# Ledger of designs, part 34: designed miniproteins, single chains, continued (3)

Each design is a single chain, and the fold is of that chain. pLDDT is the mean over its residues in the fold that is shown.

## One batch from the design tools (miniprotein)

Design m9237
Fold by ESMFold2-Fast:
Structure m9237 (fold): chain A 70 residues (1-70)
Amino acid sequence: SSEAREELIERLSGFYKKDFSSLSDEELIKEAEKLIEELEKMRETLSGPAALVADAEIERLRELIEELKK
């Protein structure tokens, strides 16, 4: 959906500090999968509330990927 695409662009742009609006849905999915991998690695060093925030971001990115595949 266009909403899932827009949210994923915002999240990727926020994390990497660059524009992702020109990417295709397939390219956005690949970048999101890469971000999930980076967040999972970072998550191993976190505890308490910071760990919960990272887990929530990973889950939301996975949901957005599934929405773009529809």
Scores: mean pLDDT 85

Design m9238
Fold by ESMFold2-Fast:
Structure m9238 (fold): chain A 70 residues (1-70)
Amino acid sequence: DSVKELGDIGTVIHLIREGKEPPEELKEAAEKVANLPIPTVGHDDPATAARAQANIEAIRKKAKEVAEKY
């Protein structure tokens, strides 16, 4: 169920953005978030692009920690 999978992935990202730890039921989704390719963020303002890139990398790193914890 790709819709459920995308929903679970979105929930993991949302919880991490809120500074909350995803529960063990979302371990599979956290593993998927950890393994998503990190896109190169383009923006006219280099500082904005760098901040967006850092945020994506931080979310992915936290998702990997959560997946490895369970």
Scores: mean pLDDT 73

Design m9239
Fold by ESMFold2-Fast:
Structure m9239 (fold): chain A 63 residues (1-63)
Amino acid sequence: AQELVDKAIEAVKNGDTETAIKYVQEAAEKGASVEDLQRVVKTAVENGNIEAALAAIKAIKKL
């Protein structure tokens, strides 16, 4: 789960929105914590990636 979160954060920083959303969804499915997914939200907002931020928020709501 944490490895997938780290990959999502890297994808956000690289501007790869599709890859970031994919890793967020996989991380949530594999039991990523609310705290881990909140790190993705923060990074996505800081990088102006609203789609990735919304995907991470949606994943948190499903936990």
Scores: mean pLDDT 81

Design m9240
Fold by ESMFold2-Fast:
Order: structure tokens, then sequence, then C-alpha cells
Structure m9240 (fold): chain A 85 residues (1-85)
């Protein structure tokens, strides 16, 4: 399945910091075989877009790991959107 998450951050610096931490956790999950591929894009307006390709059996571990990274940044997030295919 394919998961796309878009975060609008309050500042570009917050976006870059969160994106760096998300990239680190996604690389670890990929090495563990929990995800097939991922893409992260940060725009100049502070928007982060993440696309992750994975098997449904790994959804809970992926969600748990992503939320652990995102939680400290919740006060810096203006909006988020999530699409599953």
Amino acid sequence: MKLTITFKMKSLDNAKELASKLKSVLESLKKEGKIKSYEITVSDDGTITITIDFDEENADVINSKLFSVIKPFLNSILSFDMTVE
C-alpha cells in the first residue's frame, strides 16, 4: 500500500528539522524491511510531503514510529493531510 502525508509547518526551520528526523526513521524502517521505499520533499514554504510504500502488515509499526518522531513537533504543525492507496 502507499501512504502520503503532507505537513504544513509554522517555519521552514521546523520543516527541515522534522524532515531530517523522519528521513532517519524511514531509513531505519527500510533497512529492517518494514518499508519498500519512501520519498520526502520539503518546499520553501515549510511544507513536508512524505510518500511511503509498504505492506499492510507493517502499518502499525510504521504509524507508531512516525508518531514518536512527529509528537514533539505537534505545536509547530499548522495542518496535515493523509491519503492511503
Scores: mean pLDDT 84

Design m9241
Fold by ESMFold2-Fast:
Structure m9241 (fold): chain A 98 residues (1-98)
Amino acid sequence: MVTITVSAPASVAEGGTLTVTFSYTVEGGTVTEVTVYAQNLKTGETTSVTVAVDATSATITGLGAAGTYRVWVKVKYVDEEGKEKIAFSKPVDVTVTG
């Protein structure tokens, strides 16, 4: 079983810094990569940050356009059979205010 929990502020200022807090549990696997994404829902532009596998937060900068951004966490892991798999968190939406 893979469980990913994500928390982000409801809003941040335009050009500001977004801190995303997360936790994950992978049963029967070894985590190899953790990436946090923020996508502008109007433009489709996506910013990502890859963090250490033991990280509990990521900082995203450069949210220069006001609007709604969708934020999610991707966890890449190797299962007990040695196969590489990917799990995604449920997304959270963040409002960037100008």
Scores: mean pLDDT 82

Design m9242
Fold by ESMFold2-Fast:
Structure m9242 (fold): chain A 73 residues (1-73)
Amino acid sequence: MSDKELAEELQEKAKSEDREEQLKAFEEAKKLFEEGKLEVAKEAFSALSESEDEEIAGQAALWLGVVVTLLKR
């Protein structure tokens, strides 16, 4: 699976109505961040930050801020 395919799959899970799918996308995004795949992680956390679940959205927004900071140096 390419980084583009990973980003697309994670965005679909992040936009899911199912909280379980959103949590899976969040855990996969964290793993991608740890692997240095910052652009893919950024796309996933960005989608998750739009969640209606305030806990998921809040955590994703925090991780998105970290990823964006690292990408800009």
Scores: mean pLDDT 79

Design m9243
Fold by ESMFold2-Fast:
Structure m9243 (fold): chain A 61 residues (1-61)
Amino acid sequence: MSKEELIEKGEKLGALGAILAQQGRTEEAKKLFDEAVKLYEEAGDEEGAKKVREAQKKVGA
């Protein structure tokens, strides 16, 4: 995937993770946040990865 495609996919997975966390689906949310972090790290977007990790901590996933 291109860097832009990795970032776009990471944003979508991070958003879905936040929705699932709000529904109490914490384990599913955690998996999506972990995947989003990996996509941002693969893209070299350390700020994006950090943002997802902070969101994960905030929702308890």
Scores: mean pLDDT 81

Design m9244
Fold by ESMFold2-Fast:
Structure m9244 (fold): chain A 62 residues (1-62)
Amino acid sequence: MDNIDSLQKSRDDAINQKNSLNSQLSTATGSEKDNLQSQINTYNNLISQLDSAISDHQSNLS
């Protein structure tokens, strides 16, 4: 199995979770809103790291 398949799945899962959190954020208030924003930032960072790893695999690593 290619490691890139696992990375792509992780990215898609992270994007789906982020989209769910963004939907919740639109109606959230107070501490719930702060908690959701923190989780969204965590997923943004994860997606960025996964994009970099996928790019490296596609460009240099076969």
Scores: mean pLDDT 80

Design m9245
Fold by ESMFold2-Fast:
Structure m9245 (fold): chain A 57 residues (1-57)
Amino acid sequence: SLVAEGERLFAEAKRLYEEGRFEEAGRLYGQAVDLYNAAGDGARAAAVLLEWSELQS
């Protein structure tokens, strides 16, 4: 499902971020958000964007 693929990309993005691969992590966060929006799940999309923003704080 689109939600499951979004969850996979988000998990991968977090691992890349922890590894210092910030550009790749940001791209995968954006892809996860797009998948959640395509699934009609704006709440998950918002949560992913918020967590990504918090990681950069």
Scores: mean pLDDT 83

Design m9246
Fold by ESMFold2-Fast:
Structure m9246 (fold): chain A 74 residues (1-74)
Amino acid sequence: SREARKQAVEDETNREILAAARKHQADFDAEVAAKGLTPEQREALWVQHLKTLQAEAGAIVARRDAELARIDAE
């Protein structure tokens, strides 16, 4: 059904956002562990990851909205 396809889009969107968040956390933790970062460098790195994650999440949400609009136009 249309409703089932829309739910699948929502579920996939949630999975993609969670995967992106987990990837950024893992990459941050790995870089902190690999490098002798100062507290200021760790904060700057975290802020950079958050900004990138926000942009990625925005793109994922925009793709979701476009897919939902396409399904509604069927």
Scores: mean pLDDT 89

Design m9247
Fold by ESMFold2-Fast:
Structure m9247 (fold): chain A 71 residues (1-71)
Amino acid sequence: SEAEKLLEEVEKAAEEKIKEAKTKEEKLDAEVALGMARIAYGVGKVAKDEEFAIEQLKKAKEQVENGLKKK
């Protein structure tokens, strides 16, 4: 499914971000985004709402890639 493929992409991006994280905050941000992605996927699967899962997973992927912006 498209949602499953997006979850795999988010998990891969988050794992790479966690490995490259130089601060505890960067690591935590990636871990939170990954957790939210997994929750969204689970909710979409239970509710049989694949579009909801896809939308939330795309947002989680952007959050992992962009991270928390510090000054």
Scores: mean pLDDT 74

Design m9248
Fold by ESMFold2-Fast:
Structure m9248 (fold): chain A 82 residues (1-82)
Amino acid sequence: SAAEEQKKKEEEILERFEAAARALLAAAKAAKTLEERKLLLEGLLRSEPLIEKILASLKSEEIKERLRKIYEETKAELEALV
């Protein structure tokens, strides 16, 4: 059904977002300078309007809540590294 196809697409979006968040945190932890970590945090903050658009496009409340949580946790961890 169209609803099942939409859910699969949203699950794929969540999986890609989780992978991107993990990669960003790994890059920040591997960064040798405070300047590099600040640039990564700035990059995440500049992406917030795009993340809000993604959240608004999601139909599944469960997937929306999980993506929001990943964003908030990633932001908090990045802020702690700066």
Scores: mean pLDDT 88

Design m9249
Fold by ESMFold2-Fast:
Structure m9249 (fold): chain A 90 residues (1-90)
Amino acid sequence: EKEKEAVELYLKGRQAFNEGKYDEAIEYYEKAIELAPDHPLAPQAYRDLGLAYEKKGEIDKAIEWYKKAVELDPNDVQARYNLIKAEKKK
């Protein structure tokens, strides 16, 4: 039900991201998080949101989402690395 729909939205976001459609990817990731914020994929969706905003050059928004990813999963080394890297671009 809700969990399955959130996974579907996340995967659509990943497909859009891979096609360089960052605005569409952001929309799908945000919908996935809204639908199932407690899902195991939520940390990945937060990280991918940050990366999509970074690809658009919206560094401040990227930092916000990377911080949320790190807060949700402090052991996510990719989110921590992306946060540090993005903060250096300001």
Scores: mean pLDDT 83

Design m9250
Fold by ESMFold2-Fast:
Formats: C-alpha cells, structure tokens, sequence
Structure m9250 (fold): chain A 79 residues (1-79)
C-alpha cells in the first residue's frame, strides 16, 4: 500500500537523519517525528522529519518527503 511504502521510506530517512544530527534542535525534531510515526500520525511525522532534514542541509530529501506526504493525503482522501 502507499501508506506502508511511505512509512518504510520515512523510517529509513529518519534513521539516516538521526545518525547525522549533531544539534539539539535537529535531535528534538527527530525525536518528535519518531514519536508521531510510532503513534501512526504519518503526516505529522513527515512534516517534522522534513523540517529536520532542512536543518541538516538535505533539501532534496525534505522535498521528497513533502511530495510523498501530499500524494498519501490525496490517495487517502479519494479512497
């Protein structure tokens, strides 16, 4: 499913970002994203992860997360 694939991609990017985070601000955003993802709040997790990725200078990854989030919301709305 789209949701399952997106959750897997968020988890992968979150693990990568957690390894790169050296600032308290980035770590806090990633911790909040992890909590949101664990709670099934996928859109919130994506928003928090995208913000953390921008702080890490990973603009392309942040944009990818935002696009996938938009696709998921559209598919969920029409299903």
Amino acid sequence: STREKFVAELERLLEEAEREAETEEARELLARAREALAAGRVAEAADLLAEALRLLGREEAALEVEILRGILLIEEAVS
Scores: mean pLDDT 82

Design m9251
Fold by ESMFold2-Fast:
Structure m9251 (fold): chain A 89 residues (1-89)
Amino acid sequence: LTPEQLAEAEAALLKMKAYVAFTYGSEEEAAETAAEVARAANELPEEYAVEVAEFVARLAKEKGLPAAIEALIAALKNEAAREAARRAA
């Protein structure tokens, strides 16, 4: 796997982790997972961090999980990713 393929795979895994936690977990578990996903996304290239942040924020909005949106945005370090999350939220 190239570094770019690894980043793409990690982004896909983070989206899946958020989906599972937001669908089957408690609001507290969703917020904890959102923060974990944000911390992992901070280690990705900006384009993948933005993609993950937007996906997770939109999913949290659709599921009615405001604590998860707050936790995601608070843990994101990349400005473009934070802005994408805010737009999707």
Scores: mean pLDDT 88

Design m9252
Fold by ESMFold2-Fast:
Structure m9252 (fold): chain A 61 residues (1-61)
Amino acid sequence: TLKEEFEVDGVKVTATITGKDYKVEASKKLTPQQRKQADDKAKKLADLYVELKKVVEELLK
């Protein structure tokens, strides 16, 4: 599980990534445009997390 904080137009957003799944929580109500930006970033993190797991397994060898 990966948890990251970032901002979308000054609104603090927390993305929680579990494999290919992700959850986005905002400190404030997001506009539709801000929600899309947050979802796009969370999706990208989820995709990268799958690749990162391969590296982590190699390091824990």
Scores: mean pLDDT 75

Design m9253
Fold by ESMFold2-Fast:
Structure m9253 (fold): chain A 59 residues (1-59)
Amino acid sequence: MTKEEAIKAAEGAYKMAQMLGRPEAAKKAREFLEKAKNAKTEEEAEQYMLDAVRALGLE
């Protein structure tokens, strides 16, 4: 997964948390989204994206 793809996926998780009305999940997803944007490697960005999705509780 590229860093750009990981960032887009993390943004999707954040937006979905907002749509579901889950402020704590949205806060955590946003934190991991920012970490993904600042990641120096694709691997780090992918890890933060997975953390954002996990915060939402999705499979």
Scores: mean pLDDT 78

Design m9254
Fold by ESMFold2-Fast:
Structure m9254 (fold): chain A 77 residues (1-77)
Amino acid sequence: KAQEYLEKGKEAFRAGDYETAAEYYEKALALDPNNAEAWGYLAGAYERLGDLEKADEYRKKRLALNPSDTVAQAMLA
């Protein structure tokens, strides 16, 4: 079910509906908060919405779960 929300979020993101994508990613993370990739997708959705503060916060959560993630680390720097 967490994976199903993640897939729906990806579909919304591809359609350009970043607000709906963020909502589905948040639902996926409510069920599986340790999914570092889902935090990354959520950050990407908020970045597309222009909410850079939330995007940075969610990238930080991704990095906390995977501290060797050079992409998330570079984007926070």
Scores: mean pLDDT 77

Design m9255
Fold by ESMFold2-Fast:
Structure m9255 (fold): chain A 70 residues (1-70)
Amino acid sequence: MPVLVLDFSRVSREEAVEYFEKLVETLESDSSIPKEALEYFRKALEALKEGKLEEAQRYFQKALEIAEAA
């Protein structure tokens, strides 16, 4: 499985948001990614933009679980 590792504790929130936004854009262009996983990646990005790091991590984990199961 391709490894998606994000450590938000070691980067600024602005950098994390920018990186994650570009990641979501890249994944949206990849037709092999399940729609459900993309929805959770988008939810994680929105939570991250709101400063809700714990919620963002939960959505990110859900997206990975769905992508891994597909």
Scores: mean pLDDT 71

Design m9256
Fold by ESMFold2-Fast:
Structure m9256 (fold): chain A 55 residues (1-55)
Amino acid sequence: DARALIIRLAQRDTGLTPAEAARLPSMSEAELEELARRYGVSVSSLRSLRDALAA
């Protein structure tokens, strides 16, 4: 799969650290909301990235 490329794109698009991007598939909704607030991105964007990484 293209997981490494998706993680790299997530970092570039959102400013997330590599570790945070890699953990997206295991994050709860509350964790996604906290990251969204911290990095100034939408929760919907983080959900889409989580779904892509989980596939």
Scores: mean pLDDT 73

Design m9257
Fold by ESMFold2-Fast:
Structure m9257 (fold): chain A 54 residues (1-54)
Amino acid sequence: TVGDLAKELNVSIEELQKIVSKVLGVSPVKPDDNLFDLGFNPLLMREFERELKR
């Protein structure tokens, strides 16, 4: 889930929700949502990494 991934990446749930919403173009994003169900795929991994480096 988004919340589980936030814990693994050691980032805030709010920060990850913003990144997921921006990269996948979906809202709202909840902590219990699954990233792959929201449309995450390997092609978006680079965009996701760029947002995390901000």
Scores: mean pLDDT 71

Design m9258
Fold by ESMFold2-Fast:
Structure m9258 (fold): chain A 78 residues (1-78)
Amino acid sequence: APSERAVENLLAALSQMSAQEQVLFFSHEAREAEGVDPALAAAYAAIAALAQQLLNGKISRAEFLARVREIARALAAS
């Protein structure tokens, strides 16, 4: 399905980025989506917060990817 491809493309892109790059990218995207698409803005902000936890060593990479996948699926379903 196109939505599942979008989820897999997102996860593939994340595998090419450092945790610091993910924090900067998703924080910026969340701000850009504010006032335009509140659901997308909230999803990007949640991913940025998870990337910050990964950067700080508070969660594992596996936990980070699992939570991002859930956020992406919820967004794709809406």
Scores: mean pLDDT 79

Design m9259
Fold by ESMFold2-Fast:
Structure m9259 (fold): chain A 97 residues (1-97)
Amino acid sequence: MKVFGGAIVGGTITLSPLAPLAPGETQPVTVTINNATIVGEETVQIPDFTATTDAVAEVAPDVWSVAVELEVEGRRVTVALTARNGAVVGAQAVVEE
């Protein structure tokens, strides 16, 4: 199975409000992605979607790691987000055929 990583460019990514937690603690978060593209070995358009997953509190204050899985064009996509103060500051994806 072919696997490649890519950066998420364009569009908007929003998270539901996150409460302060101790490092390693988790809370539910709703992720909304609109009009975003994955650019890696291939270019993949992400459909507009909303999903609920868990946000993991990082050791740095007000920093969270969030991962969400979806299917795009029959491929499994894992979107990995880094958020700070409720805003997305990093976005990457792994695409599996």
Scores: mean pLDDT 80

Design m9260
Fold by ESMFold2-Fast:
Structure m9260 (fold): chain A 61 residues (1-61)
Amino acid sequence: DYDIEIGNIYLEEKNYEAAAKIYEAVLEKDPENKEAWKNLAKAYEKLGKKEEAEYYRKLAE
C-alpha cells in the first residue's frame, strides 16, 4: 500500500506528526489495516500522547 509506505518513511525519519497524518488517512480508507493502527499508536507514543497511543494500540489487536 503506497500510503502506508509513506507513513512508514516518515516514522523512520522521526517525523511523527506527518506519519500519524498518513496512517489516519490510510485508516479512513481501510479501517481493518492493523499495521496502520499499530504504527499510528507508535507515532502517538513518540509524540508523548500516551492515552491516544494506548487506544490505537488496542484497535490494532
Scores: mean pLDDT 82

Design m9261
Fold by ESMFold2-Fast:
Structure m9261 (fold): chain A 60 residues (1-60)
Amino acid sequence: APPSAEQEAFNLDAIRRVNAEMERLDAEGLPEDERWKRIDEVNRSVAAEYQARLAALAAA
């Protein structure tokens, strides 16, 4: 499969994971400031994994 298709799949998966984590945090009833910190942490982690995966795919 072309790299762009796999990159698209990872992008969609990353968005889905972030949304799922946001829903989990909302369900936990965290204070607004803590919720933002957790969301930022998740977004940074997912973005880092996504970028690392894209680099690996480009190198393969």
Scores: mean pLDDT 75

Design m9262
Fold by ESMFold2-Fast:
Structure m9262 (fold): chain A 97 residues (1-97)
Amino acid sequence: SKEEEENKFRIELAETMGRAIRLAEETGHEEALELVRKAGELWEKNTEENRERALELAKEAERLAMALVSEEELKERLKNRLIRLGVLSEEEAEKLL
């Protein structure tokens, strides 16, 4: 039904906004934070078109922040490996990675 579709959309928007806000704040990704801010402003205007646009921006913010989380995880693993192998000191690894 139309009401079930509207409810599914509202749930998706709320969940996506929650994930996007959390990831943008955790990563400090400036573009993701700006997209979340814009999505929030559109969501507050509460028209169908603005809600759809808010979801698009929130999904983009989540994608950008998630990519940064993956990069930071890889950097941290590399840093820890180089320290364990005695290639770099902890201080040197923190400056390079």
Scores: mean pLDDT 80

Design m9263
Fold by ESMFold2-Fast:
Structure m9263 (fold): chain A 61 residues (1-61)
Amino acid sequence: SRHQLFNRAASRAREAPDGSTLTVVAPSEELARQVERALREIAAAEGKDLTIRVEVGDPEA
């Protein structure tokens, strides 16, 4: 579900050390863009320097 994707991504962003690269797989380009935006906002709010990469594919593959 959409909420599961966002919740998992948010948790990973919060757990990631400063300076980490975070790669997330989303099932569509539209969801990929939304996840990327949310992660950028979380990183900014937490004051973290995260490299965020979002790929389109099967997140459960």
Scores: mean pLDDT 77

Design m9264
Fold by ESMFold2-Fast:
Structure m9264 (fold): chain A 68 residues (1-68)
Amino acid sequence: MKEEVEKAIKEARELATQLRSLGLDEAADIVEKMIKEAEKLFEQGKYDEALNVAKKAIDLGREALAAA
């Protein structure tokens, strides 16, 4: 559980960095906000909720890259 959440958060951060480097700042900002939410849930021990938010951040980031 913990390793899966950490891996998902890392992937979402990589996507946010890619979005920002492409000038997709609004999408990068949204992904970064979702990462902060996932990190907060992780610190609270809410791993299932943290993983769900991190996966949504990844999905949004991938969709934004595909639409660019």
Scores: mean pLDDT 86

Design m9265
Fold by ESMFold2-Fast:
Formats: structure tokens, sequence, C-alpha cells
Structure m9265 (fold): chain A 63 residues (1-63)
């Protein structure tokens, strides 16, 4: 449903706003940390999208 998709999108934007801010801050001071934070955001996005294959692959790569 488009209405459910819009609600999920807004909820994700609110959830990720502080993480996006941390990524921007880290990009200025520590590019390696920024990369880790971007990967964490990608993993969280995959989890929220119920993309089990991507979550599995990312966890294997991190391990």
Amino acid sequence: SHMEEERRKKARERLFAPLDQKIKEAEKTDPSRAEILRKQKELLEATLNNDREKVKKMLEEFS
C-alpha cells in the first residue's frame, strides 16, 4: 500500500536523521569511521526492508 510505504519512509527518515548527522560529522574528521557508519546504515535499511539476503551477506562480510 502506498500509504503504508509513505509512513515507513517518514519513520525511516526520522530514525536515520541522527545517524546521517553522525556520518556527516565523521566524514569531516575520520573517513574510516564514516565508512563504518554508512555500512551500519545500509545494514539497518536492509533489515527494515526485510532484505534477508543482503543482511546475511553484510553480516558475513563484517564477520
Scores: mean pLDDT 78

Design m9266
Fold by ESMFold2-Fast:
Formats: structure tokens, C-alpha cells, sequence
Structure m9266 (fold): chain A 56 residues (1-56)
């Protein structure tokens, strides 16, 4: 599943460190809003990122 996450990182301008933070937040039960606020992206983008991570 790396290709899905690599595309998401490129589209959102996220580093691997920010992606690892998003993965940790999802494991901790964080909402799309909390992920969006942490990474400086929209809630819709955070929802897309969650789906990409869960599919990988």
C-alpha cells in the first residue's frame, strides 16, 4: 500500500513524519477534525488521508 500514501503525501504536501503522526492519531481514535488541525489541512483532506492509511 505505499503508493496510495505516497500520492496522499504529494497531494497534501505532507512529509513522512506528518504521515506517521496521522497514523498515530488514527490509532489513538482521533477524529478527522483533530487530524486536520494537527497537520494544517482541511477536514475533507484528513478524511481522504484516513481512508488511504486504512486501505494501506
Amino acid sequence: GDVVLDVAMRDLGLSREQLEEAKRMIEEGASDKEIAERLGISQSQASGLRRGIEAS
Scores: mean pLDDT 75

Design m9267
Fold by ESMFold2-Fast:
Structure m9267 (fold): chain A 68 residues (1-68)
Amino acid sequence: MPVTLVLTQAGVEDSAQAAADYLGRESGQDADAVRDALLEASSDFDTLAEMITAMGESSGARVVVVDA
């Protein structure tokens, strides 16, 4: 079953957490560590959305970025 990740600029922390929960489950990594790494590596929402899209699509997820 493909997972759909919804990313919103208004809910960037929630978007990062949802992506980290998915990526952590897929890779067997700690979701909190994945979330912290995503937030640390991204300086803005656009960078975060690009990273999550690349990682999510690589894992077979569908990624939807909602305009702010």
Scores: mean pLDDT 74

Design m9268
Fold by ESMFold2-Fast:
Structure m9268 (fold): chain A 77 residues (1-77)
Amino acid sequence: LKEKARELLKKGEEAAKKGDYVEAVKLAAEAAMLAAEAAGDREAAAEASDILREALRDPSKQKEAFERLKKLTEEAL
């Protein structure tokens, strides 16, 4: 789970570099949820889900959401 979370976060970073923040936040959210699952942290998993839903609803928040999801993933690893 942790290794897959790192791989997904790396793919999310690559999507963000290309300006595809929709793909970036989706990948980062999956990474954060997997890292939280590996850590047994249900609160972090719920937070990642909420950040993803807000980012998909409001495109102006996608860059900020990506950074928040990246931090959640790194903290759970």
Scores: mean pLDDT 81

Design m9269
Fold by ESMFold2-Fast:
Structure m9269 (fold): chain A 74 residues (1-74)
Amino acid sequence: MSKEERQRLVARAVGHVISAIGAILEGDFDGARKEVEALRKLAEQARSLGDTELAQWIEEMAERVEKLIEEAEK
């Protein structure tokens, strides 16, 4: 993929992580889970475009956010 496409995917992923953390802090766990799903869709898009390293990074961020949701719900 192009450098510009990669930069846009990175920016969107960062935005979803920030939004998810904000949702967790507000106790909006449904909203946080929607952001995790958005991250997983972005990871699949990165993989389909041949950037497996970016896809793995986004997947790792999604997993970390999901763990934070689970810990915050306890």
Scores: mean pLDDT 86

Design m9270
Fold by ESMFold2-Fast:
Structure m9270 (fold): chain A 66 residues (1-66)
Amino acid sequence: MKYLLTYTGDVTKGIGDVLRLIGEPGVEVERLGENEYLVTFTGDPEEGERILEELKSEPHVEVEEV
C-alpha cells in the first residue's frame, strides 16, 4: 500500500519520522518535497498498519492513501 505524508510547518518532525520509517523492514520512502513523502509498505501488513496508525495520530501530519 502507498501513502502520501504531508507535514505542516515542522521539517524536523518529518525528518525524524522518515528516519524511523527507513529503519523498518518492507518500508520504502521517497521524498517528493520539503514536507511531502511517499511511503510504500511491502512487508508485514500488521506492522504497516501499526506504523500507519501511529502516523495518523500525529497532529502535524496528514496521511492520505494513494
Scores: mean pLDDT 74

Design m9271
Fold by ESMFold2-Fast:
Structure m9271 (fold): chain A 59 residues (1-59)
Amino acid sequence: GADELLEEAERLLTRLYLQGKISAEEATALSKQIEDLLKAGKYEEARELLRELRERLTE
């Protein structure tokens, strides 16, 4: 559900931040964007953004 997607987002953003791939400001902005998408019921858009974050993590 939404909570599971939010938890995955938090883990991905934390890992990207610790690896120096995003700034703290970008991590905060992306976290809010994902939360807003989930609150709006835009689950496919949230999943697509998470997919992009996973791809950034593997670079």
Scores: mean pLDDT 84

Design m9272
Fold by ESMFold2-Fast:
Structure m9272 (fold): chain A 56 residues (1-56)
Amino acid sequence: SLLEEMYKRLSELDEEERRKVYEQVADEAVKARKAALAAGKPFTFNLYEQILKLLK
């Protein structure tokens, strides 16, 4: 499953590498929110999908 793949890949990273992934996910969420607000669109963000995208 998506969740199992995410945990497997995160478990292969050290703590600093996981921190960097979380920071990038947070940054992408902020960018997506700002873009949605500027375009007058609803904000949508899939946390698990974004984490997997950064790990691929």
Scores: mean pLDDT 78

Design m9273
Fold by ESMFold2-Fast:
Structure m9273 (fold): chain A 70 residues (1-70)
Amino acid sequence: MAEEYAKEGEELKKEGKNEEAKRKYIEAAMLYISQKDYKLAAEFYRKAASVSDPHEAKALLKMADYLESL
């Protein structure tokens, strides 16, 4: 379930494991895309961006903006 990956991401973020948290948020976003829930997918790409380096965050935010436009 997408919610399961979201919860794993939050736990990893609390542990300071930002790279692992990012991967879980992206997995949640991909599952929401498969469900055609583009607003939730965009939200999780933004969460992934919040735990990413600035370069990667820029790409993730652009993806989130694209998904919200659908």
Scores: mean pLDDT 82

Design m9274
Fold by ESMFold2-Fast:
Structure m9274 (fold): chain A 80 residues (1-80)
Amino acid sequence: LSEEERLEIDLALAAMQLAVLKRIFEKGEPTEEDLELAKKVEEDLQRIAERASGPVREQAQALLDEAKKLIEEMEKKLKE
């Protein structure tokens, strides 16, 4: 795989993980482990956004913003 193809695959995987984490949060059952996974997804998306270009970079940046919002909401819920 080329680096660009790998970044596209990494983006798709991160997007799927983020979707699963959002579903867990909607069901009201987030754990500390889910928060750790969300932070890892944020790290992966930041890496992709820094290395990718064009549409892949733009999508990674959008998902990164979404991941950051989810992390904030998860942290608030875990305090409850």
Scores: mean pLDDT 85

Design m9275
Fold by ESMFold2-Fast:
Structure m9275 (fold): chain A 74 residues (1-74)
Amino acid sequence: DAAEALRAATLAAARLQERAAELAAREGVEAAEARLAEEARELEARLQAAAEAARAEHGAEATQALIREAVAEA
């Protein structure tokens, strides 16, 4: 369902952000961005699609709550 897809995408995005921060500390921001650029673009597209589907099904307020819950779990 849209809520589950949004939660999964949000968690994946948060984990990628953690990996990006680790790589940036080690190799610099530019190198980290280059190494993770493809994964970031793919996850951004999935997150946007999942968020749009969730807003259509559950509304904006409920979608924001789902994103907050998923980020808190990450």
Scores: mean pLDDT 79

